# Designs tried in a protein design run: designed miniproteins, single chains, continued (3). Part 72

Each design is a single chain, and the fold is of that chain. pLDDT is the mean over its residues in the fold that is shown.

## One batch from the design tools (miniprotein)

Design m10641
Fold by ESMFold2-Fast:
Structure m10641 (fold): chain A 62 residues (1-62)
Amino acid sequence: DEYFEKISELAKKAVEAIKAGDKETAKKYIEELEKLANDPSASPLARQLAKKEVEILRKMLE
């Protein structure tokens, strides 16, 4: 599934940016995940996965 692959890749890049202390790059990837969470072309399951990733990543930035 293209959406699952893209969500996984964006989440991985966001985590790497957070670990590197690059909050601006991390926020960029979180914004892309938020777009996928609200994409009507994505399956409900893919949107739910993207939403969960956004929640986890936002907590990591706190």
Scores: mean pLDDT 84

Design m10642
Fold by ESMFold2-Fast:
Structure m10642 (fold): chain A 79 residues (1-79)
Amino acid sequence: SSSQLKLIEELEKRLKEAVEKGDKEELEKIIEEARKNTPPEVQTQVEGLALRATMKSGEPLSERMQELRAKIREYQEQQ
């Protein structure tokens, strides 16, 4: 759907900017926004992007990010 696509594109742009700045707070806000306003399928995609962005920056993960990482891992193991 076009609305989901636009949301993903906006979130990707914000994720890239937050990672370049090392802004963990913005990363957490983006994840929260995705959880509130996207279906589970899109949430998984956004969480995956956020995780990859965080790993690339080398920043330590927040508690929220660690929980999301655990859920992503569980999902991938079940594939």
Scores: mean pLDDT 61

Design m10643
Fold by ESMFold2-Fast:
Structure m10643 (fold): chain A 63 residues (1-63)
Amino acid sequence: SLSRVEHRVLAALGLHGPLTVRELARLLGLSQSTVSRAVNRLEAKGLVERVGTRYRLNEEALR
């Protein structure tokens, strides 16, 4: 299951496209450390992938 922070990160990436940790933190009103932990967790689950300095939804992980 996903935490509230993880759900909010996924929603932001779906709405705004690829975003950096800093952009996600600003957009969601969270610390960069909180966002970094959330995106690392989502990446480990295969729901998010890193592209350069940005993160995007992994649409291949539709399950």
Scores: mean pLDDT 85

Design m10644
Fold by ESMFold2-Fast:
Structure m10644 (fold): chain A 93 residues (1-93)
Amino acid sequence: SKAEAYRQLAEEYRAAAKRAEETREWMLNEHPPAEEAEERGREIGEFDRERAEEIVELAGNPEQREEAARLLAEVAAEFQRKADDYLVKSLAL
């Protein structure tokens, strides 16, 4: 049903938001190698390809990790907002 489709999208965006926030914390606290940070940034591309490309470029440079983290926080907040919107839509049907 359309309600189930919206509920699934809400769960997918909620999981993506959590993953983006976990990636942000991991990147700032663990200072991972560029290759590993870039791979985690690419995961964002399933939902937002343009921001994923920007995050990958910033995450590949250790001096730009704070800026990459800022974008990850923005992406996480946007995904959380989309999750809430889809949940509301699922309840309206």
Scores: mean pLDDT 88

Design m10645
Fold by ESMFold2-Fast:
Structure m10645 (fold): chain A 53 residues (1-53)
Amino acid sequence: SYEELVKKGEEAEAKGDYWTAAVYYGQALQIKPDDVELGAKALAAFQKGIAQK
């Protein structure tokens, strides 16, 4: 569900796993593609994930 995917993304972010967070946020966006706030979170997580060593 949408809420479960967002929650998993937030849990991944809390652990510093931004790539995994971006993946879950992206899946949640497939359910609510017009969620601009979630889209911004997904993009930020993706950028941080790519930058991680």
Scores: mean pLDDT 80

Design m10646
Fold by ESMFold2-Fast:
Structure m10646 (fold): chain A 92 residues (1-92)
Amino acid sequence: MTEEELKRRREAANRGISRMQELFQRGKKEIAELEKLSPEAAKQVRKAMLDAGSRIADAIAAGKTPEEIDSVIDQAEADLRKAVEEARKKAE
């Protein structure tokens, strides 16, 4: 593996971790609001958040390309957003 390849992979992993942390911060806020409306709805969003984090971590551990890691993060963000929307609709 070249030094350039190692650098690109490290940068992609760092971006993945950073974006995952941002997702978790936003998720915690949504979970707190949902818990006031429905503990069951909050539990669903928490599960979606943990699943998203696991998928991102697995992609990084598997040595996926930067593009593949970014794709996994985008999918995780979309899935989490959908879970929050569905949970809010059920809680209301």
Scores: mean pLDDT 78

Design m10647
Fold by ESMFold2-Fast:
Structure m10647 (fold): chain A 86 residues (1-86)
Amino acid sequence: MTVVLVVKGADEEAKKLVEELAKALREAGYDVKLEEKGDTITLTIRNATEGAVLAVLGVSTQLSLLGYDLTTQVEGDTITFTLTKP
């Protein structure tokens, strides 16, 4: 399974949360790609397990509390969590 976290309109705090998530997932042995393009940060986790999904859900919840809108999309074996600043 592939898990993708996309944060659009990311401020410094949101970017830090995603960067810390990427670090924790890499330390746990996951195949993690982190990409930043302007104010959009994208985290991609390949061969994700339930633990990786729960970690992404946790950070998505924190970002929602910071005012980001969460949308979830499932396509094949890929789950995408998109957080957008209103």
Scores: mean pLDDT 86

Design m10648
Fold by ESMFold2-Fast:
Structure m10648 (fold): chain A 62 residues (1-62)
Amino acid sequence: SEEERERKRKQAEAAADLVMALYPGATPEQLAELARQFAIRDSGDPEVAELAAEYARRKAEA
């Protein structure tokens, strides 16, 4: 559902933002991997983990 997708996106972005704050000198690739790990630990959801990795990579490259 749309509501479920929105919730997963918010969880993913929160994990990515946390990782970027904790590791400001990391490469986009490293931030993506860390965001994936943080998101899977918090949510247990592989979809959230992949969304977090993609979001972190995009933000770090911008």
Scores: mean pLDDT 84

Design m10649
Fold by ESMFold2-Fast:
Structure m10649 (fold): chain A 71 residues (1-71)
Amino acid sequence: SPVPQEVVDALIAQLSDPDPAVRRAAALALGEIGDPRAVPALERVTQEDPDPAVRAAAREALAGIARKAAA
């Protein structure tokens, strides 16, 4: 079943959570969902997030979204 837009919007908001574990989980979930609406927020996380694990998760998410868009 398609993921509701409200869930995607909530996950995008969680990319700004003070807890790096929450930001990392949100980035991975957005990558698995593959919704291109997350791309600008994930690109910002790759450049600006202080946590290297969160930045890595955002890069993996962007790669996943790009692969799904190409299929």
Scores: mean pLDDT 85

Design m10651
Fold by ESMFold2-Fast:
Structure m10651 (fold): chain A 91 residues (1-91)
Amino acid sequence: SLEEQLAREKAVAPEVAKIVRDGLEKLRSLPNAPEDIIRLAEQALKAAEEGDVYTALLILAVGSQIAKRLGHEEVAKILEETADRVAELLA
């Protein structure tokens, strides 16, 4: 049911937010991480903190693809690894 799905999302949201926060800290530690990608990761964190864990996952996945296309390979890798950790938790 929709209520059961929302309850599951709310239950895992704190752990998802922790994973996204860890990824965001790694991105901020990079000398050349684009500010627009940092803002996307911040939006993913906000979504996770609000319980919208699937929106957080989607933003991370899209962000990794954008970073990869722009040649920011380390940024893309951090976002992909963060998205993978979130996806495993939601499986």
Scores: mean pLDDT 87

Design m10652
Fold by ESMFold2-Fast:
Structure m10652 (fold): chain A 57 residues (1-57)
Amino acid sequence: MVEEIIERAKEALEKGDVLSAEIELGVLKLKAAVLKDDSYEEEIEELEKEIEEARKK
């Protein structure tokens, strides 16, 4: 489910695992595109921002 992917991405970011977070974000984007579901656009944008900030470490 899409919600599980979001949870896994956030958990990876909490643990400092940026690579796993990026992988989960990629899966989330792919699933949202296939389902044509725009309700996750804000959450995807938020995760992209958090990953970008984590990369600055």
Scores: mean pLDDT 78

Design m10654
Fold by ESMFold2-Fast:
Structure m10654 (fold): chain A 74 residues (1-74)
Amino acid sequence: ERLLERLIELTRAFNEAYEATKDDPEGRAELDRLRARVEQLYQDYLQGKISEDEFLAEVDRILEEVRALIERLK
């Protein structure tokens, strides 16, 4: 199921990023901003303001940003 698979992938990426930034307050602040963006998108999806396809497309963009952050911090 596409939605569930993307949410699991996103959760794993955030968990990896939070572990990678545990001693990095700047990286943690960036992750907190990305997390807040996901929460806003999820609320918009639940309220019918965006479609599932639009939600998944934005999740994919955030997932790429989270992975790029992890790569920048190594």
Scores: mean pLDDT 82

Design m10655
Fold by ESMFold2-Fast:
Structure m10655 (fold): chain A 56 residues (1-56)
Amino acid sequence: MELSFKEKLLKLIGRILAAIGDIFDAELSGDEEALKKAEEELEKLKKEFEELEKKL
């Protein structure tokens, strides 16, 4: 049953794209709080990607 890992990977990619979009929006609006939150989310997603890569 490899499907669970594939679904996690696709969701992770979606979240990374969303975080990148949030970073651009925050930079365009000058929202320092939103920028910091988006950068922290991206950092967490990097750790999740590394953890998932160890299992693959």
Scores: mean pLDDT 77

Design m10656
Fold by ESMFold2-Fast:
Structure m10656 (fold): chain A 99 residues (1-99)
Amino acid sequence: NMGDAASEKEIEEAREEALRAADEGRGAPSIAALGIRAIENLMTGDDKAAALEYAAAAEVLLREGDYEEAVRWAEKALELDPENERAKRILEEARKKLE
């Protein structure tokens, strides 16, 4: 969709901040913020932007060791954008951790 380049940059910045917060033990608020932004993107019809937010949340969950939730959020991202490379990698890694 038009304007996606700016949204992708904001999402990537939010992802980097969320990963730093997770390393500091503050992952839960960051995951909630990413989830809210994903819902906002869904309400505006930007499924790819919503998928990026869900993938970022899944990565934070994976880093915190919440592998079951990481799988759920990565699957949500792939439902919105099946070609989301980040979500595919997170899903594979989280599933390996559950084995």
Scores: mean pLDDT 72

Design m10657
Fold by ESMFold2-Fast:
Structure m10657 (fold): chain A 78 residues (1-78)
Amino acid sequence: KLAELEELASKGNAEAWTNLGDIYFKQGKYDKAIEYYQKALALDPNNARAWRNLGRAYYKQGELDKAMEAFEKAARLE
């Protein structure tokens, strides 16, 4: 499943990048989660879930200003 998500993501599937971010977030690998959420948002900047989860990952790293910015973007898309 992980290899399939990586292949779909490499083919430009924004949802696959978001799902990869979620997997690494659950593992506490917030740096990788942030990277993958950013890749998802580069393909689909209107994905409120990806913005919210990006904010959560920044919050876990203590990057409060970046977390707030991401949460505000998610809220504007709802």
Scores: mean pLDDT 84

Design m10658
Fold by ESMFold2-Fast:
Structure m10658 (fold): chain A 70 residues (1-70)
Amino acid sequence: SEELRKKAKELYLKAIALLLRAIGLEIEAELLKKKGKPEEEVEKLKKEAEELKKEAKKLLELADELEKKA
């Protein structure tokens, strides 16, 4: 069904957006580390990136399930 494929594509795009945001936070954390910023600030960004990756993984799994039903 075309509706399931469209929904799967939307979830894939949302997952990609979350992964790109997570990568951005990881890069920012490394820049803060190089600038000698507090470890607590670096760890907060890394933790936010991990949560975004977990959310993206859930969306990818849902998208795959919808695509298999299409």
Scores: mean pLDDT 86

Design m10659
Fold by ESMFold2-Fast:
Structure m10659 (fold): chain A 56 residues (1-56)
Amino acid sequence: PAPELSPEVKEVTEEVAEKLREIGAVVDAGIAAGRRAAAERGREAGRAALLEGLAA
């Protein structure tokens, strides 16, 4: 497509977007992993507590 901005501004914008995408991917992966681990741990603990309660 035809450039709508000065070449310098467009180039810098693309470079910043690329770097932010890399950072965002790392952050998203970390958040997703942490959230999954917390949810799984909570579910396992809850299930164990219920089973223990039923056994008592």
Scores: mean pLDDT 75

Design m10660
Fold by ESMFold2-Fast:
Structure m10660 (fold): chain A 62 residues (1-62)
Amino acid sequence: SAVDRAVHLAELYLRRAGATDEQIEKAVEAIRNGDLEKFREILKEAGVTDEEIDRIVRIAKA
């Protein structure tokens, strides 16, 4: 699904940014629940760029 592809990309960027397993789990939960505001917040706090976040969100909406 589009959401599963977005989850895989989010996990890749979060791990590259040095996010913890707990942060990754919370981000995956947020996007699967459609909470895009919380998802963006978690990724920004982890150091993922606005461009990368926008790309992930676009994939999830496809």
Scores: mean pLDDT 85

Design m10661
Fold by ESMFold2-Fast:
Formats: structure tokens, sequence, C-alpha cells
Structure m10661 (fold): chain A 69 residues (1-69)
């Protein structure tokens, strides 16, 4: 579907931002990807890493737990 294709594109852009050290942009793209495809467990794990880099430990722990469920 177009929504799934857009979610994959956003997740790829989020990963690129993360590699560049732009964690705020990475979080935004991954959150947008989840809004289109909430079943994407890989994006939960990615958001956990991003929030850890941002020093937001509670959000990081929550997303890590969701990725394992």
Amino acid sequence: SAALEEALRLAAEGAAAYKAGDYETAARHFEQALSLAPGFANVWAALAEVYRKLGREEEAARYAALAQA
C-alpha cells in the first residue's frame, strides 16, 4: 500500500538522520513511520535507541519494551 511504502521511506530517512547524529529528526521520521505502520517492530527498537541518545530514558525503555512484545 502507499501508506506502507511511505512508512518504509520515512524509516529509511530516520535511519539516515540517526547515522548523521540528528536524533531529533530521526525521532520525527520514525514516529511518522509508526503512525502509518504501527506494527513495525523494527521502528520501535529504532525509537528506543533515538530516545536513549536524546537522554529520554523513560521513553527509550517504553519503546524497547514494545519492540519485544
Scores: mean pLDDT 84

Design m10662
Fold by ESMFold2-Fast:
Structure m10662 (fold): chain A 68 residues (1-68)
Amino acid sequence: DAEERRRAAVYRSVTEQLEAAPDPEAMKAGLRAQADASVAAGRITPEQRALFDEVLDEALADVKARRA
């Protein structure tokens, strides 16, 4: 399933960035702003943006749980 593979790839990339960040919440805000800019520029679809948000929320929760 191409969507499952895309979701897994986004999760890996986002999780790596959040884990490397001193403030994962601030990193999430930056990644969200970048995704919004990508939609505005026509580089990704609104559906891809929605998937990104779901994955970003999941990855942040996982990173915060590991740091607690």
Scores: mean pLDDT 81

Design m10663
Fold by ESMFold2-Fast:
Order: structure tokens, then sequence, then C-alpha cells
Structure m10663 (fold): chain A 81 residues (1-81)
């Protein structure tokens, strides 16, 4: 359903971060205590969703980063060129 878009975009930064963080905690708990092999089979969809959420959050974070358009500040911070 490509009828909704604004809501998904609005839920970007904060919600994507929260989902990624919750997913990371779940994955971490599985690796720390439970067997990730067995857990992966049971939570196959959750694991995929967790990775997807974390990736989406990072993409938005990197997109806002100054590393894309312009080199690192060395002599003088020119900003937007």
Amino acid sequence: GLVQGTAAEGTSGAEAQRRAEAAAREGGALAAGASPKGAASLVGEDEATARAAAEAARRRGLDAGPAVNGPRPAAAPAGAA
C-alpha cells in the first residue's frame, strides 16, 4: 500500500531510532543469553525488521551528516559551498 507516506516520514528520526534501539536490545539479549541460531528461526521476521529499522535510522542520520557534501573541516569551516 503506497497510499500512506507522510505518516511514515513523520515517524522518521525519533521512531526509527526507538525501533532500532529496541531491536538492538532484543538482538543483544539473544546473543548474550539465548542462542542466536535458535532465536533467529523463531524471530526471523523480528530480526529482519530489527536490521531494517536500524539501517533506515542510520541512512537518515548519515543523510543529515556533513560527510556527503563537502570535506571535513580542516582550515576553515566553509559550510555550504
Scores: mean pLDDT 49

Design m10664
Fold by ESMFold2-Fast:
Structure m10664 (fold): chain A 71 residues (1-71)
Amino acid sequence: SAAEEAVRKVAEAIKALKAGDIEKAIEYLEEANRLQPNEAVKEAIKAAKAGDIEKALELAEKGARNLIRKM
């Protein structure tokens, strides 16, 4: 399902954020939001673009949990 793919993309984004690959993380988050729009994922993209990596991680994790609830 789109929700399952979105969760996978958010998980990849979290790994990228932890590795310091912010550009890759933003790509994964944007792809996840395209597959299954989610407010927490949108806010994670904004935080990552602003360089607030701690906030981006928190919001990405929240987005993943919200998406799992919809599966």
Scores: mean pLDDT 85

Design m10665
Fold by ESMFold2-Fast:
Structure m10665 (fold): chain A 56 residues (1-56)
Amino acid sequence: MEEKKRLMQKAIEESIEERVLELRRQGLSYAQIAEILGLSPRAVRRRLARAERRRA
């Protein structure tokens, strides 16, 4: 199914969100997390917000 690529991408996105949460809990700043994951600090904030809503 062509949808397999979408499911894999969603799993990757969720893994990134979990990683952002873990790094934030370790006390890293948004800028440091952005450098580690290759994201912008803005993208880190958006992913953190989504991850928190998903878990809450």
Scores: mean pLDDT 71

Design m10666
Fold by ESMFold2-Fast:
Structure m10666 (fold): chain A 59 residues (1-59)
Amino acid sequence: MKEEARKFAERAIEAAKSHPTPEEQIKVLETAIKAFEKMGYDEAVELVRKALEELKKKS
């Protein structure tokens, strides 16, 4: 579970980075957080949330 959750988080972050604007990237990460919360992947939620906060700090 932990390894899979991490891979899912990494894929979500990479998918977000493929979007051309920071606003679209934020939306993708927020959507991923909600999806992982529904699945119970707490570690994935934490990783994606950290990436979202870092993205907001650099904007």
Scores: mean pLDDT 78

Design m10667
Fold by ESMFold2-Fast:
Structure m10667 (fold): chain A 59 residues (1-59)
Amino acid sequence: MSLYEKALELAIKIARELKDQSREERVKTITEELMRKFGLDEKTARVIAEQAILEVEAE
């Protein structure tokens, strides 16, 4: 899905920029940005945020 791919790409970018912040702070920030920018519900945005952080930490 193009919207999901765009949301995940942005989430990964933000996760990389906020690498000096705690995991909980990164999850919260990314979740709020995805909800604001893409109109995603909190549960979906949080799942994408957590996935993005895992992707960045696995690099």
Scores: mean pLDDT 82

Design m10668
Fold by ESMFold2-Fast:
Structure m10668 (fold): chain A 78 residues (1-78)
Amino acid sequence: SEEKEVEAQKLLVEGEEAFKNKKYEEALKLYEEALKLAEEVNSPLIAPIYEGLAKVYDAMGDKEKAKEYEEKAKKAKE
């Protein structure tokens, strides 16, 4: 639904702000909620949400998860 996509976009923006403020756990929760909503409506927001998750995991030192989400983002854009 359009409402779920709008909420997913709002959560994506809030996650990006949390990431910029180095609130990594908050950013993960916001991105995970955005991903859940975006997946329910098969939204094109899935790719940028995966990119956000990859950046947070990279900043937290989890290079394996960062790479996994980067690969998911690439596949979501195809």
Scores: mean pLDDT 89

Design m10669
Fold by ESMFold2-Fast:
Structure m10669 (fold): chain A 67 residues (1-67)
Amino acid sequence: KAEEYLKLGEEYFKQGNFDKAIEYYQKSLKEDPDNAKAWENLGRAYAELGNNELAKEYFQKAAELER
């Protein structure tokens, strides 16, 4: 389920393993591309890795879906 992948990504994010967090957030989004939380979390993970441009794109997608 998309929610299981999202939860696993959040657990890896808490551990500071942002690469694995991104992998699981992307798996969640393949199952549920309209999940605003997954886009937001993906943006946060990329921001932690210093990729602020990509983080901004994912935050914008999350904002569009939260309406």
Scores: mean pLDDT 84

Design m10670
Fold by ESMFold2-Fast:
Structure m10670 (fold): chain A 99 residues (1-99)
Amino acid sequence: SMEELKEAAKKGIIEGSKGAEVLDSQKAARGAEEGGRELGKPMAGRTAAALILLKGKQNGGKVTPEQAAEAIATASQTYGLTPEEAYEIGLKAGKAAAE
């Protein structure tokens, strides 16, 4: 379900970012694109990255973990990814944002 994808992505982001309350949208988007590519789902990663960047433009280059998770969940639902795959993309997005 969409809710399961969103919760999985959010868990990944929180773990990857070590509990950051705000993420740099450029770094988070780079991580999401990389995560999708590593899973063999490059279109899902690219779509998640584009949605994260769009939210970042609206918010001074920053996104919350919830906003990034919603972007990843939307891309995951569009391309038929599992909650585990959404979690892995979220983890990469969070780790990249913590750099």
Scores: mean pLDDT 91

Design m10672
Fold by ESMFold2-Fast:
Structure m10672 (fold): chain A 76 residues (1-76)
Amino acid sequence: MTTYGEGKVERSPDGSELKITVKVTSDADPEELAEQLKKAIENALKERGYEIVDIKVTVTQGDKSVVEIEVTARKL
């Protein structure tokens, strides 16, 4: 199984908000891939003292599955 991913993290000027964008291309099932990525991001943010405000998932299905997840988090 070959998986390629790109990630971007944007911080608000005061550091109170994070916007995380992850785009992954894989031969895996897009629903399972999206669930795994959401759990990984939620756990990482929780460990760093952030609360998830919003999660947006975009799935494109063709010869390969492309899953894009955008997460907005706020510092507790």
Scores: mean pLDDT 76

Design m10673
Fold by ESMFold2-Fast:
Structure m10673 (fold): chain A 68 residues (1-68)
Amino acid sequence: SELVEWLRELYDKAPTLSEEEIKQAVEEALDRLKKEFPHITDKVKELALKMSKEQQIEFLRGLLAFAE
């Protein structure tokens, strides 16, 4: 799956990314997932964007597990 491959690559390099880059990556991941899983609400995106970098990385791990 293209989404799973992209998420995995993102997760692998996440520790090297800035807070801004992680935030943008979380936004893009949720926008991509919303297209495949329309039950993902805008409230999930709002909540995720308020997280710390460490929490956003763990959130990406959760998205990867969910998308697999």
Scores: mean pLDDT 78

Design m10674
Fold by ESMFold2-Fast:
Structure m10674 (fold): chain A 61 residues (1-61)
Amino acid sequence: ERERIRELARPFAEEYAARYGVDPERVVELTAEMILAFGLPATEENIRRVAAAVARSLAAG
C-alpha cells in the first residue's frame, strides 16, 4: 500500500516540489506517511491535497 501511494503521489509531489523549491522525494515520502497515518482513501484528490500541503509546510520552515 505505501509503495502504491508513493507511486500515485510522485507526479503531484514533483509538481509542488518544483513550485515551492523543496525536495520531491521528501514530499512523496511525507505524503504517503500522512495518507496512511490518517487512514485517508488513496484517491487522486486526497493525494494531491496532501502533497500540496506537505510541500507548502516544508517551504514555510
Scores: mean pLDDT 82

Design m10675
Fold by ESMFold2-Fast:
Structure m10675 (fold): chain A 109 residues (1-109)
Amino acid sequence: SALERGLEEAARLAEAAGAPALAATAREARERGLPVEDAVAELIRTGVREGVLQLGLEAANLVLRATYSAKLAGADAATRAAISQEMVQILSNAMRRAGLKLASAAEAG
């Protein structure tokens, strides 16, 4: 599937950048058949945990672009805008989940 291709591309990006934990997260998400929102969330969480958040964001964007590529290819301008907003919401939700863990670890009130 497009999601599976995106996760393999994300794994290769992570390996090339020297982030084996992020590559493992991408492949595990594929093997577990995670939906895109959960796969993206796990990539961001791994990026935060391993201190490679920028790479985690790049990996998440690869997965999102791959997953939505077919829908975007046939879409009019309004539909493309709606899909772009959906992708942004998935990424924002993943960042929020990662932020909650950081706030907890930092003992922030």
Scores: mean pLDDT 81

Design m10676
Fold by ESMFold2-Fast:
Structure m10676 (fold): chain A 61 residues (1-61)
Amino acid sequence: AEREAALAITAGAILAIAAELEGKEEAARRALELVRRALATPDPEEARRLAEEAIRVAAEA
């Protein structure tokens, strides 16, 4: 659903910022790229998947 995609995008963006503040520049850059792609897609399911990947990349760095 659109709500789930929006929440995942928000979480991904927050975690990308946290990674940048920790000096994990490459992980932050990759997570932000995934967030940008999630925002650009018209498909809420694809947006959610991309945002969840952004969360994973940022959190696992």
Scores: mean pLDDT 80

Design m10677
Fold by ESMFold2-Fast:
Structure m10677 (fold): chain A 63 residues (1-63)
Amino acid sequence: APARVRARVRIYDKNGNLVAEGELEAPSLADLFRKAQELAEKISKETGIEIGRVELEDVEVVP
């Protein structure tokens, strides 16, 4: 099977407060970053919170 990438995502508001945390998986690192950005946009739209930073940690290749 083609390998996938998995990472821990942390999303912070513009003041540096953690507003969301979770695990994401995608076919590539670029797709994984895209998913993280989409999640940040969704949170911003639903809550009105201005997102300041999105971080990906513990990037792993899974079979």
Scores: mean pLDDT 81

Design m10678
Fold by ESMFold2-Fast:
Formats: sequence, C-alpha cells, structure tokens
Structure m10678 (fold): chain A 56 residues (1-56)
Amino acid sequence: SAEEEKTIEGARKMAESFGVKVSEEQAREAARIAKEKGLGGTGKGLGQALQDLGLI
C-alpha cells in the first residue's frame, strides 16, 4: 500500500542518514518491525528497527 511504501522509503532514508545503504527488503523488514512495536513510521521508530536488524 502507499502507506507501507512511504514507511519503507523512510527506513531507507533513515539508514542513509547514518551513511548506510540498505536493500528494499531490509527497509521493508525495518518498517514491519517498527509497526510491530507500535512505533509507526516515525524516524525514531525506523531507526530503532534498523538497529535491531544490525544495519546501523
């Protein structure tokens, strides 16, 4: 969906802000983790999800 796509793009941009390039699958996984934690698509939620995945 459009909302999911925006969250995935947000995850990719968050990783890029840390100098890391992630795949679309990694960004999608981070978006899923953020949703599961109830953090939504916020930058902080996506940052935590990316850290949980060991990407940043």
Scores: mean pLDDT 76

